# Designed miniproteins, single chains, continued (3): the designs that were tried, part 89

Each design is a single chain, and the fold is of that chain. pLDDT is the mean over its residues in the fold that is shown.

## One batch from the design tools (miniprotein)

Design m11086
Fold by ESMFold2-Fast:
Structure m11086 (fold): chain A 81 residues (1-81)
Amino acid sequence: SPEDLEAHYQAKIEKYKNENPEEPSLEDLLAPKPNMEDAILRAIALIKQGKASKNIESFVRPWIENADDPEVKKILLKLLS
């Protein structure tokens, strides 16, 4: 469900905030869905902590806004805020 997906994404973002992960590359953000979702969640964690590069921050926001899945878009925009 959307609520389960949001909880899953939120849990991963909080995990990444605690683990201080490396910044994903733009190539990682263009990978097939499983790897791309992980890269986006890592990027959101870094953006929320003010640790993301300006290139990643500028790329991730428009990418989320133009996501094909409207439920994924809504959840990711909420989590980014």
Scores: mean pLDDT 73

Design m11087
Fold by ESMFold2-Fast:
Structure m11087 (fold): chain A 87 residues (1-87)
Amino acid sequence: MKEIYKPNEKLKELLKKVGIKRDTVTESEIFHALERLLRREGLFDPEDPSVADVRGTPLGEIFGEDRIDLRDWERLKERIKKYTEKV
């Protein structure tokens, strides 16, 4: 398995909320964890379920944006990379 990342403390706390307690995660695991967290917290926009309002949340701090679109995953993962270490 290649492309393994070690989340920092901030991202690790978010991953724990959806049951991921491992020290290392894949990009795919991060994406699915993010999707589960947004769904669990009810942050998806009712008018566009691919878009989430993360204003005032730890995800808003991580992405540096008030709204995120999961269809722009390539852009979002560059933000998340600042909160991970490649192993």
Scores: mean pLDDT 77

Design m11088
Fold by ESMFold2-Fast:
Structure m11088 (fold): chain A 78 residues (1-78)
Amino acid sequence: MSEKEVRELLETMRNSPSLLEKLEALSKLIKGLEEDPSLLEVVREIDPELAELLEKELQRIKNKSNESLKELYTHALS
């Protein structure tokens, strides 16, 4: 995933009228960050609050915890 793709996914999460498109963008972003954690710095530059929530989610993905995901969805869908 490229920096441009990260920026486009963040734009979709903010501006899309479709809840499904926002959730798909969030899912793609999480997968991209799991493959390349350095892209988290791109997110932090644009939306530092979302970056903190995504970092927490990535840390919890191996532990199968859904608590951070709830906070992430609340932020993304606001």
Scores: mean pLDDT 74

Design m11089
Fold by ESMFold2-Fast:
Structure m11089 (fold): chain A 91 residues (1-91)
Amino acid sequence: DEAEKLVKELEENKDDLVKNLQLFLDLLSYLKKNKIKNFSVEVKIEISGYETTLKLETGDSLIIKLEVKTPSGKTVYVEYKDGEEISTKIE
């Protein structure tokens, strides 16, 4: 499964931000091109004390949920649906 392979490469390269961004874009491109529905993946990346959790869900819409924990203890939540920001919360 190409999607599983891309997720594994994301986990193996979590310390390389540029590589992770490229692999994530490749995953999004694959899911969109193949019209894959009901796919869900969660990726966790920690860089320079910032802990980022990225959740991607496909269906009739592409939903991307982003949670960023800062070194100062703040948490930022952002949700996108089909490329449009639908929710932002800062704690």
Scores: mean pLDDT 69

Design m11090
Fold by ESMFold2-Fast:
Structure m11090 (fold): chain A 80 residues (1-80)
Amino acid sequence: SSVDAAVERAEALLAAGDYVAAASLYRLGFIGASNKKPPDLLEAARYGRLLGEALAAAGQDAEAQRWFDIADALLKSLGV
């Protein structure tokens, strides 16, 4: 899937210490899912969580927590 391909590429970037590039890939995934017609909120939530994890790895704890909260809110809106 497109999510799996983005995850694999971003994981390689995280392993190389390129947290900014990894976060950028996940952010693009979040935007892309949110801009679908209709929006793919489940895919957006998955990318939001992965973005939070990449930001946490970069030491951006406050921004990471914000994205975890966004992902959790989206999942809750879907009845998950």
Scores: mean pLDDT 83

Design m11091
Fold by ESMFold2-Fast:
Structure m11091 (fold): chain A 81 residues (1-81)
Amino acid sequence: SDADIERARDALVVGVATGDEEAIVRAATFLLEHDRAALREALARIRERFGPAGVEYVVRTLRRAGLEEAAAEVERLGREL
């Protein structure tokens, strides 16, 4: 639902702000599956607030969780920002 997409977008940004790696994994994987445009918007907001290091933190967190394909896709989307 649109409400679930909005919640996941906010959860990804808050997860980066608080270092909640479990929230980052859940939100990023949900957005990759359901709404890549919303993921791109969340990554743009992360870059605006935390710089490129914030996007790199999402990529690194996904790799640590063993989600290499998801990490590669977030890294690609981050390069397009």
Scores: mean pLDDT 90

Design m11092
Fold by ESMFold2-Fast:
Structure m11092 (fold): chain A 90 residues (1-90)
Amino acid sequence: MKELEAELEKIVNNARKEDVERFEELLDKLVEEEGLPRSGAEFSLLTLKTILGDEEAREELLEKLKERSTMTPEDLERLEKELKELKEKI
């Protein structure tokens, strides 16, 4: 997880829209070949799309976090604010 997060951060800082599809293909291979959980792959892809300005991906990311996390409404509001701030910077 930490290694994948570090690689995701590097990609995000220099990401172009075309890199999203390449990253998705890489995640699909990791799920099939290395047994990476699909939930982890989906989360990483949605995070990248959200950072690049995909509003639908942002909504889907928040719904998945709400379903799989014991997050409180306060935690969700904080995350939503952070995602909006990040989107404005990119």
Scores: mean pLDDT 65

Design m11093
Fold by ESMFold2-Fast:
Structure m11093 (fold): chain A 64 residues (1-64)
Amino acid sequence: MKAVGVVQEDGSVEATLENGNKASLHLSPDEKEATVVDLVTGEVYYGEVVGKEGNVYTVEAKPV
């Protein structure tokens, strides 16, 4: 599962999943890993940050 997240002004990260669903993304303190929650289905994914461009993060995650 690929997710693209954008850091918001309040520090939260809003993400969009490959399936088009909106998700919440929580970065690890070192910004190398992320937890992704599909806000439509409630499914949880864990994965790695594979790209970063400014405040935009790309994550590849697998279902837990």
Scores: mean pLDDT 79

Design m11094
Fold by ESMFold2-Fast:
Structure m11094 (fold): chain A 65 residues (1-65)
Amino acid sequence: SPEGLLARVHRDYVAQSPEELTLRRGELVLILEEVDEEHFLVRRLATGEEGLVPKSVLGAVGPAV
């Protein structure tokens, strides 16, 4: 299983492109990679879907537990 940083979505986000994920507040995501200064590649824990998300929509960042 991939290691990553666990983060919680702190506000709703609607994908602006096909490569982004639409996220709901309170969802847990695994941060897989920092793509640039403003975006992470994340995986939704519930479904395994992957996509880009703005760093600003994520709350606390910590080790996966």
Scores: mean pLDDT 79

Design m11095
Fold by ESMFold2-Fast:
Structure m11095 (fold): chain A 68 residues (1-68)
Amino acid sequence: LSPEEQQQLDSLETVLEWARQGRLSAAQVQAVIDQLDGWLAANPDSPLRERFEEIRKELRRIRDQLEG
């Protein structure tokens, strides 16, 4: 990964950890999911794709728990 890609991954991992700790509202988690949806659609061949899809899946699970 480039230093820029590593920084993006580290930042997103931090946001995921905050979501897991209950620091984010359902609306804030949804906003991150929306950003990831756009990024993944634009970057189908990125080396970050697999990990970002895993993070998106976990964020969707957290969102659903907050809304349920």
Scores: mean pLDDT 83

Design m11096
Fold by ESMFold2-Fast:
Structure m11096 (fold): chain A 81 residues (1-81)
Amino acid sequence: SLSNKEKADQLVKKADELAKQGNYKKAGELYIQAGILYEKSGDLKSASKAFFNAGDYYDKAGDVTRSTGVKLQGIGLEIEG
């Protein structure tokens, strides 16, 4: 079985491929999943970065409410990391 960090790295790769195709909403969703897995692995810097990237992709998708929420979660992890 893959570690939480390895699973998160695979989700980031898939999200980046979706973003290149213009599927920003799904890219944001996969970055949230990656952020949760990085947090569970204790990698708070990678978790924070993943939540900020999710927020940026939700902004590009026009979902300001989700963008704001995940960016705030990223800030919280950055303060703790």
Scores: mean pLDDT 88

Design m11097
Fold by ESMFold2-Fast:
Structure m11097 (fold): chain A 80 residues (1-80)
Amino acid sequence: MKISGEEYLEMLKENPLVELDVATVRLKVTGNEFVGELLLIEVGATKEEVLTDPKSGKEFTREDLENIDIETAEEVEVLE
């Protein structure tokens, strides 16, 4: 499934625990050359979304999405 980054952020505002099959949102954050990915859980399992720097493993929360400059692609990619 593909959704826009803007739609994904609206979903987070409505429901802090977004239950998508499996999705990756690629974001750029200001200040650290960070490219983050959010992994969501399959339907029926609930985990907290974590935005992770693939280089350092630094974790960001959903609240960080409100304070960062996002350069999300028009689509959120579903992971297999």
Scores: mean pLDDT 43

Design m11098
Fold by ESMFold2-Fast:
Structure m11098 (fold): chain A 109 residues (1-109)
Amino acid sequence: GSSSEKVKEAKELFEEGKKYYEKGDYEKALELYEKALKLLESQENPDKVLIGEIKFNLGLVYEKMGDTDKAIAYYEEAAKLLPKDHPLYKEALEKALELAVKELAEAVS
């Protein structure tokens, strides 16, 4: 398909993944987000904002699944891809920092 068709498919997968996340089906949300991400990252000129938004939501999924290291990594990657004026930019940085501080506190307790 065209780049436009792949971007449309990725957006549809992303929206479906968010619905599964809201239902508490984190495994299905993960599968759908990873499929969306692969479609977008395969493009010649990837939509960095959309990739950042998906990576932020992957951070949310891994956080719910208790995979703190992956959650931090995805939040950091999201912050690198998102513009500083994007609503999720500051939230991604704050979530990554909060989880890193919590992990360090738990390691010394």
Scores: mean pLDDT 88

Design m11099
Fold by ESMFold2-Fast:
Structure m11099 (fold): chain A 58 residues (1-58)
Amino acid sequence: MEIPSEVVEAVARLVAERGADGITDADLRELAKELGVSPATVRRALRTVVAMLEAARA
């Protein structure tokens, strides 16, 4: 399943600003509404961004 780059970029910005632990399900739902995508797409993008950051840190 292809995640739009705009969704990944928006999630990456949110993670950079608040940290992964600072992001709530409500934040993900708001972002999904703003970008016109499903909350499931935003959650998948968040998992991708977190995995990339953990890989870069390791």
Scores: mean pLDDT 78

Design m11100
Fold by ESMFold2-Fast:
Structure m11100 (fold): chain A 90 residues (1-90)
Amino acid sequence: SEILVDENGNRYEVKTYEDLSEEEVEKLLEELKKEENIKRLLAEAVFLDPEGREVRGLVYETEDGNKLIVYIIYNPEKNTYNVTVVKPIP
């Protein structure tokens, strides 16, 4: 994992998982729900990235009131998924 800082000084822990199958994405999401104590889904959106790839964005609320953001990016050239998990640091 790495720590990223946005233009407003907010800090995020970022973890990226590359070249996952559809089944591996499903397994990862179930593991994240348990590990991060997910309470509920707040938002879901589908959008295109700057390269025209389809991205599914999920925003979860944790039991402690924090947010977990997950980006699922389909790579049509490999028929795989990249998953980026973003956790805001208070």
Scores: mean pLDDT 83

Design m11101
Fold by ESMFold2-Fast:
Structure m11101 (fold): chain A 68 residues (1-68)
Amino acid sequence: MPSLDELMNQMQQMVDNNSDKSNIDAIIDELYKKADQIENDPNATLFEQSHAGLARMTASVIRKEVEK
């Protein structure tokens, strides 16, 4: 699976290129799934969990922008 950073970068590129809403929604869903995996991993560091939380927040902001 792609890393959280790779998913974040791909999402940003799709937004910048005015990609279809369905494609942006799909990458956001993958990002949420990855963030959930990190947050539920007992071996994840506090830094990794914080990064996952920030990524979820960023994806939520982008989703609201795309729904506009």
Scores: mean pLDDT 78

Design m11102
Fold by ESMFold2-Fast:
Structure m11102 (fold): chain A 95 residues (1-95)
Amino acid sequence: MPQFPQFDPSLSKKERLIQIHIQAATELAVMGLRELGAPEEVIEKIREIGVLALEDLDAGIEKARALAEESEDPELKRLLEQMVRILEELKEEQE
C-alpha cells in the first residue's frame, strides 16, 4: 500500500495545512470509491495520485484529470472531477 510521506519539519504552517488537505481529499475519494464498490486497482491509483500531488501538485492534478477522462463509470468520473477541483483550489492557496 502506498504510504503518505511524513511532513517535513522545514515546511511552513501553510505548506503543512496544504499537505493535510491533499491527504484528506485523497482519503475522501478513496472512501467514496470503496462505497461504490470500485476495484482495489482503482483505489491504488487514487492513492498514487495523492502521493504524487504531495510532491508535485500540478502532476497530481493532471493525472487525476486524465483518469477522470478515461473513466467509463459516471460516478467514478464525478468523484475524480471533485478531487481535481479540490486540488486546484489548494494550488491557488499555495501561491
Scores: mean pLDDT 76

Design m11103
Fold by ESMFold2-Fast:
Structure m11103 (fold): chain A 56 residues (1-56)
Amino acid sequence: MLEYDPEDLAALRAAVAQPGARVLSTEIKEDADERTITVTIETPDGVHTVTLRAKK
């Protein structure tokens, strides 16, 4: 399995831990070296985008 960057995971956890936060969309891209997941999250403060990166 791929291991995601710990800082990217921490940013995602912080965003989804907010009351009223919900995931709007998830986009997955892979290249030869890396998988990137872009998560769009709606919070009471607005819409945020978090990028998760995993080395292959």
Scores: mean pLDDT 76

Design m11104
Fold by ESMFold2-Fast:
Structure m11104 (fold): chain A 76 residues (1-76)
Amino acid sequence: MDDKKKKAKKIIEEMVKEMEKLWERVRAATTREEVLALYEESKKLYEKTVKELVKLGMPKSKAEKMVKEAIDKLAE
C-alpha cells in the first residue's frame, strides 16, 4: 500500500515540475502558434499522468481529480 502511495506522489510531483516548466515556456513564447503547441504538450502531460495513476490501480475519476487539483495549486 505505501509503495503505491509513494509512486502516486512521485508521479504527481514529476508532472507538476514538467507543467511548471511548460508554463515558463508559455510566458517566454512570442507567437500564438508556440502557445498552442505548449498547451497541446500540457494536455498530453495531463493524459499521461492520469494513465500512469490508473495503471497504479487508481480509479480514473480519482486520478483525474488528483491531477487537476495539483495543476490548480500550481495555477495559484
Scores: mean pLDDT 79

Design m11105
Fold by ESMFold2-Fast:
Structure m11105 (fold): chain A 87 residues (1-87)
Amino acid sequence: SKELIEKLKKITETFSEIIQLLAYDPNSPEVLERVLAKLEELIAETKDPEVQRFLKSVLESLKAYLKKQNLPEEVLARIDELIEKVD
């Protein structure tokens, strides 16, 4: 339980950082690549199935948010690929 809570906290904090980066300049290629790199690292280190389910739901929520912000389809497609990597 304690280990699960700490992993969920890390995911939440990472997504807070991602939202802040995107709010600053969502059309910057450097910001988008940094966001995608952070997501790939988070997915690679998340091995717990319960944490993976939470991560997948948060990624789906992020995709919905970015779609409303009219981000390029190429970026949305890369996020879909990341969601698939989480089972």
Scores: mean pLDDT 77

Design m11106
Fold by ESMFold2-Fast:
Structure m11106 (fold): chain A 84 residues (1-84)
Amino acid sequence: MMKWELKALEKVSKETVEELAKFLSSIPGVEIEEVKGDTIIFSAPDFESLVEGLRKAGVEILEETEDSITFEFKGKRWTATKLE
């Protein structure tokens, strides 16, 4: 499993962070490791499974690179970056 760091690109409430963590944990194979402020650390089986899970759940993917995914959730932009 690969670990990812998800961070808000703009100011968000604690409630929005908690809602996103719950949403991520609803994706098959995704596990929440830690929630700290505006940052969520989670694990997923692979990059492709994470991207497919987000798309199936209706999340708009704004940008995709080899090591990051940027998407919109609750009107806010978020970036998930692969941890080494």
Scores: mean pLDDT 80

Design m11107
Fold by ESMFold2-Fast:
Structure m11107 (fold): chain A 57 residues (1-57)
Amino acid sequence: SGSLALASKETGLSEEQLLELVEEAKRGVSYAAIGKKYGLSPAQVRGAVELLERGDV
């Protein structure tokens, strides 16, 4: 689905960076720490993870 492209548009991150972000979240890295690394709020990280987990299945 277009979830990866939509998340890229909303966050300003590349699709590759978003896939790395989701893998970090799956490994138990906090949304606050991920957000600091990629320049996103914790809420933006959560939204991207939720969108991409549905799109990757």
Scores: mean pLDDT 78

Design m11108
Fold by ESMFold2-Fast:
Parts: sequence; structure tokens; C-alpha cells
Structure m11108 (fold): chain A 80 residues (1-80)
Amino acid sequence: SMEELQKRVAEKKEELEKLLGQPFTGKTPEGMLDELLDHLGTVPTKEIAEILGVPVEALVNASMERGVKALEEAVRKVLG
């Protein structure tokens, strides 16, 4: 779930920052996960999954879910 990934990102913050070579700018677990998902494709997804202790598929699914939710939010702002 997204909530479980947010928790794991917060718990593994220092290890992820070392892998990314930069600190997170987000101050919340949600913000940190969103920033991490933006790095998919530039940082090996397998290494991120290993640090978080999740299968690669979980990160792919989270990225897809975020994309769909962002599109729904954008449509709602235009049509609401």
C-alpha cells in the first residue's frame, strides 16, 4: 500500500539519501515517497526496492497509482 511505502521511506531515509546522492527536500513521508518515485528510471529501481524491502512491482504500482491520482485531481480542478 502507499501508506506502507511512506512508512518504509521514512524509516530508510538515510540509506535512500545515500543512494540518491542528495537529501530529500520533502519533510513528510508522503512528500519523500513522491520525490523518490520521481527518481525511478534515473536510479536503479531494483536498488530502491532492496533498501525498502519490497518487490520492484510494488514501486511500479505505486508510481502508476500516483500518476492516475494526479490526473484525477487535475480533471477535478477543471470540471469542479
Scores: mean pLDDT 78

Design m11109
Fold by ESMFold2-Fast:
Structure m11109 (fold): chain A 71 residues (1-71)
Amino acid sequence: APAPVSVSVESPVKDPSAKPTDVAARIAAMARASGSDISPADFRATADYAGEEVVDGAKSVAMNSMDFEAV
């Protein structure tokens, strides 16, 4: 039977602040699948920490790149 296309939104439902949490959650899920054996409470706390680091890391790199060109 043919599957008719329904409502398919490509727009990011996640907030800008949700991006780091999404990446952190993905890393946590991957680590768990790999056999890290992370508890639900533990992965939640770790994901929150990793998420913020990712966003800050990207900004830090951009700033450093600009400073280097000034020389």
Scores: mean pLDDT 49

Design m11110
Fold by ESMFold2-Fast:
Structure m11110 (fold): chain A 95 residues (1-95)
Amino acid sequence: SGYDTLTAMAEQLKELGKKHFEQGKYEEAATAYSKAADLFEQVAMTSEDKRKESYAKLAEAYANLFKAYQAAGKTDKAVEARDKSKEYAEKMRAS
């Protein structure tokens, strides 16, 4: 399905982000995690059945984005990502 394809693409971007982070490529890791988050947001906005799962994946993606921005020295962006991670974790619990 379209949602399964978007989820698979987001998971591949998450793994790419992890590989970039492990290589010390923190800006490239942040880019990959941001793209993964965008795809999970599309799934959450358009699929009620996938919403809780997508919020969990968004909380994780933003937590990884926080770590990547922190490692890259992008403090303001790191704080924004951390706050987004907390927001989606709360939405997951409320869903």
Scores: mean pLDDT 88

Design m11111
Fold by ESMFold2-Fast:
Structure m11111 (fold): chain A 83 residues (1-83)
Amino acid sequence: MEKIDELLKKLEKISEEILRVADQLLANPTPELRERLDKLLGEFTKIAQELIKLNPPLEQRKKILDLMTEVGRRLARLARALG
């Protein structure tokens, strides 16, 4: 269980950073911020896949889905705003 909790905590931190960078990109789109976002999305995907492989209990699985939904919604808004 500890490994799932640690990975979930990492996923939460990366999610927060993705949201911050996405907001920065909305205000001022730069190649540097786009590259940082791509890197963070790669890390997020890797941790999410690792968590799924551990077959987490329903409560933790729901938290993962909520984080994925939040990130997805922010990315959809960013894509719409930037074209």
Scores: mean pLDDT 84

Design m11112
Fold by ESMFold2-Fast:
Structure m11112 (fold): chain A 67 residues (1-67)
Amino acid sequence: SSSELAAKATEAGRLIEEAVAGTASEAQIARAREIMREMGLSDEEIEAALRDPELAQRLLTRAVLAA
């Protein structure tokens, strides 16, 4: 559902902020990748999002609104 996607987007966004800050564990980074993949992001988009929180927010918002 769109509410579940919104919750996943929020979780992924938080994990990406932690990854960019260098505070995320490997398990948290793997969780962010899984969520983004479930939301329909490509592997290229996922790797780009993990380096750029602003891009991540745009991609996650796109996925939620497309649901």
Scores: mean pLDDT 82

Design m11113
Fold by ESMFold2-Fast:
Structure m11113 (fold): chain A 85 residues (1-85)
Amino acid sequence: MREELLEGVREGERDWESLSEDQRIELYLVAAAMGVLSEEEVREFFADLPEEFRRLAVEAARRRSVELAEEALRLLREEKAAKKA
C-alpha cells in the first residue's frame, strides 16, 4: 500500500530531478493561485514546507489570489536565505 505509493513517487522523482525543488514549488504555487490545484492538494504537496508558507499557499488556492501566491514565494525565498547561511 504505502510501499507502492513510494515506488511510484520514486519513478516520478527521477523525471522530476531535472527541475530544482524551488522551481517545482513555484510552479505548483502558481497553479494553485490559478485554481488548477485544489486546496487539499496544495495542503498535501506543501506538507513538508514551513507552516507559514503552507498556510499562505492554501489561502492563495482558496481565494485564487496571485498576490497571496507571491507573498508565499517571498516567504520561501527568505527561508532559503536562512538555510544557505
Scores: mean pLDDT 66

Design m11114
Fold by ESMFold2-Fast:
Structure m11114 (fold): chain A 88 residues (1-88)
Amino acid sequence: MNVDISPRIIPSGNSAQINARISDSQPGQYILSVYDSNGNLIASRSFSGSSGSITIHNIQPGQRYRVLVYRLIDGQRILIGAQDILVL
């Protein structure tokens, strides 16, 4: 399984869309979660298939976010991808 999370760098604005793409996966359920630099969960979305997206709001220059992608297996969250994102 390969997980691609984009973008890594976001031009500053009011909001940005973060996309997760899963390659070579069997059919499954996934959770895309975005955390701020303080570890607070700011957005989360469940999806199935090969891709999911989530929008974050009120982004500011210099802020960092951590994006985590989990596969849901028998009710357990298994971390399969992680990406740090910087707002310019």
Scores: mean pLDDT 81

Design m11115
Fold by ESMFold2-Fast:
Structure m11115 (fold): chain A 71 residues (1-71)
Amino acid sequence: EAKPLSEAQKLMVKTMTKAQEYLSQDKVEEAKKVIEEGVEELERQGELKLAEALRTNYDSMLEQYEKKKKE
């Protein structure tokens, strides 16, 4: 199957999972904090592409969360 994830990729996955859990609990500020910390760590490691992907995925999750709240 798929190759093992790098440490940076594991960080991205863990960060996204944690942020999604916070959003499911309506804790938007906590979700945002987790994403910001993950992005900063990835950028510090030079993983700019993963940092961008993390931001993009969070924006998508936040948009879905906002739509669900309005419906």
Scores: mean pLDDT 79

Design m11116
Fold by ESMFold2-Fast:
Structure m11116 (fold): chain A 111 residues (1-111)
Amino acid sequence: DPAARAAEEARRQRERQELLEKFRVLRDRMLDEAGKETLKLPAARNEEDREKKIEAFMEGVEKAVANLSPEEKEVLKRLIEIMLEELEKLDTPSAKGARELYDRLLEALNK
């Protein structure tokens, strides 16, 4: 039933929007911590240096995630689960990279 599928998609979109609004207050904190880890590295001179900065950024995000309250962790966990469900519909290198990123964040949340 196309109408039932549209209603379910609308429900999922509303849930995602509500979680994104709740996450907005955590975003600056997570980005600040990620930025601190990135700034510990020298300026990128080549692709390998850029990859190292991306990894440092992710390590900073994981540290910020580990320091979230239980309520904040549940908001982020539910948002990631929704994003992973959406990525399951995609078979591209970018979608694969995003799935690996979200899996890393879920592992950090489960610590």
Scores: mean pLDDT 75

Design m11117
Fold by ESMFold2-Fast:
Structure m11117 (fold): chain A 76 residues (1-76)
Amino acid sequence: MDAIAGRILRLLALSPSGQVSLDEAKEALPDASTEEITQALNILKQDGIIKEVAPGVYQLASEKLQQLLRDALDAS
């Protein structure tokens, strides 16, 4: 679960719009089930890290968080 959440956050951080659809997440994580991806998205929403801006479309809660995640990816 945590590994899937991290991969979703990476996808969001690298998105030019800062948004990712459920279908885009499924394409980026073909080794994960739809249930696993949905659970990771729900946990990230519960933690206030992401928000659902439209049905099935997710965005990082702040632009500052997007920059912090990009910096963390460069350090990894």
Scores: mean pLDDT 77

Design m11118
Fold by ESMFold2-Fast:
Structure m11118 (fold): chain A 63 residues (1-63)
Amino acid sequence: SLEENETIEEVRRLAEEFEKRATPENAHVLLSALGVEIATLKDPEVREYGRKLLRELAEKFNA
């Protein structure tokens, strides 16, 4: 749906902002904060997409 596409873009934006701000010292804290934001998304399919990105970011940053 159109709303689903717009929310997927927002999830990508949040992931990009995480990558811009993440350091080895703060990655775990920022990833936790991003996880809370993803959990508040209302569309379950978009939330699952966000959870997938969270796992990929956690692996990339060892967080």
Scores: mean pLDDT 76

Design m11119
Fold by ESMFold2-Fast:
Structure m11119 (fold): chain A 111 residues (1-111)
Amino acid sequence: MELVKRHLKEAIEAAKTAESLEALPGRAQFHLVLAAVNLVRLKKGLPPLTVEEVLSTYGYDVPGITAAELNEAFDAVVKALELARQGKSYEEIAEELKDEFPLLAEVLREL
């Protein structure tokens, strides 16, 4: 939980100040990927992966996660970043995503 919260918060705060989501700095892109990866692992009851462990994989070849599961989580996190750029609070983003990705909504409410 705590590692997902950390990476998600870093990605969202960077997204708020970026000119566009396409202009996210590399550091924020790492936090986005790590939030998505660890969100899927948390959902499956797996231990979180560190930056080094994620960087040792080949793209979406993350242990214990399918490409489809990662893409679903990635899309949900990207939507959260887009809503944050629109001025939505963490609580408002959580409410909007609660049916699409319940676990992400829970993490957002704890930020």
Scores: mean pLDDT 77

Design m11120
Fold by ESMFold2-Fast:
Order: C-alpha cells, then structure tokens, then sequence
Structure m11120 (fold): chain A 91 residues (1-91)
C-alpha cells in the first residue's frame, strides 16, 4: 500500500514536470494532466481514512473541471495540492 502510494506520488510529480516543461503543447499538457487525474483517483481508492479519501476525490473532480475549462494554471495548482496531500499522508 505505502509502496503503491509512493509510486502514485512519483507519477504525479512526473506529470507536473511534464506540464511545466511543455506549456506550449496542449496535447502533452492534457495527456500529463489525465495521467495525474488517474493517479489521484487511484490513490483515493488506496487510502483507508475517509476524510483524506474524500479530499483526494474532490481534487480529482476539480482537476477534471479545470481540464474541461482548459485552465492549465488551475490544473498545475490542483496537482501540486494533491502532491502535498500525498506527501503528508506518507509522512
């Protein structure tokens, strides 16, 4: 479980890096953001605490809405928040 969450955290960090390095490539940004969305949802399934799970589910919904709106600044912000939350859970 902790190993799976660490892997999902790495996927989120890699996705954020991809978004930041490819801001001019909408296709790459959307692909990386969808990878992050998958990782957040998968992390929520692995978390036993209902409050932390609910917060990750809420972040996933916000990320999906930001992606639909093409608000890539908000996409980065939400992914950073998910990374911070997972780091706290793993500490």
Amino acid sequence: KQQQLQLLLQILEDSLKEIKENKDDEVKVEMAANTALYAIRRAAELIDDPGERARLDALAEELERALQAKDYEKVEEIIQEAIALLRRILA
Scores: mean pLDDT 87

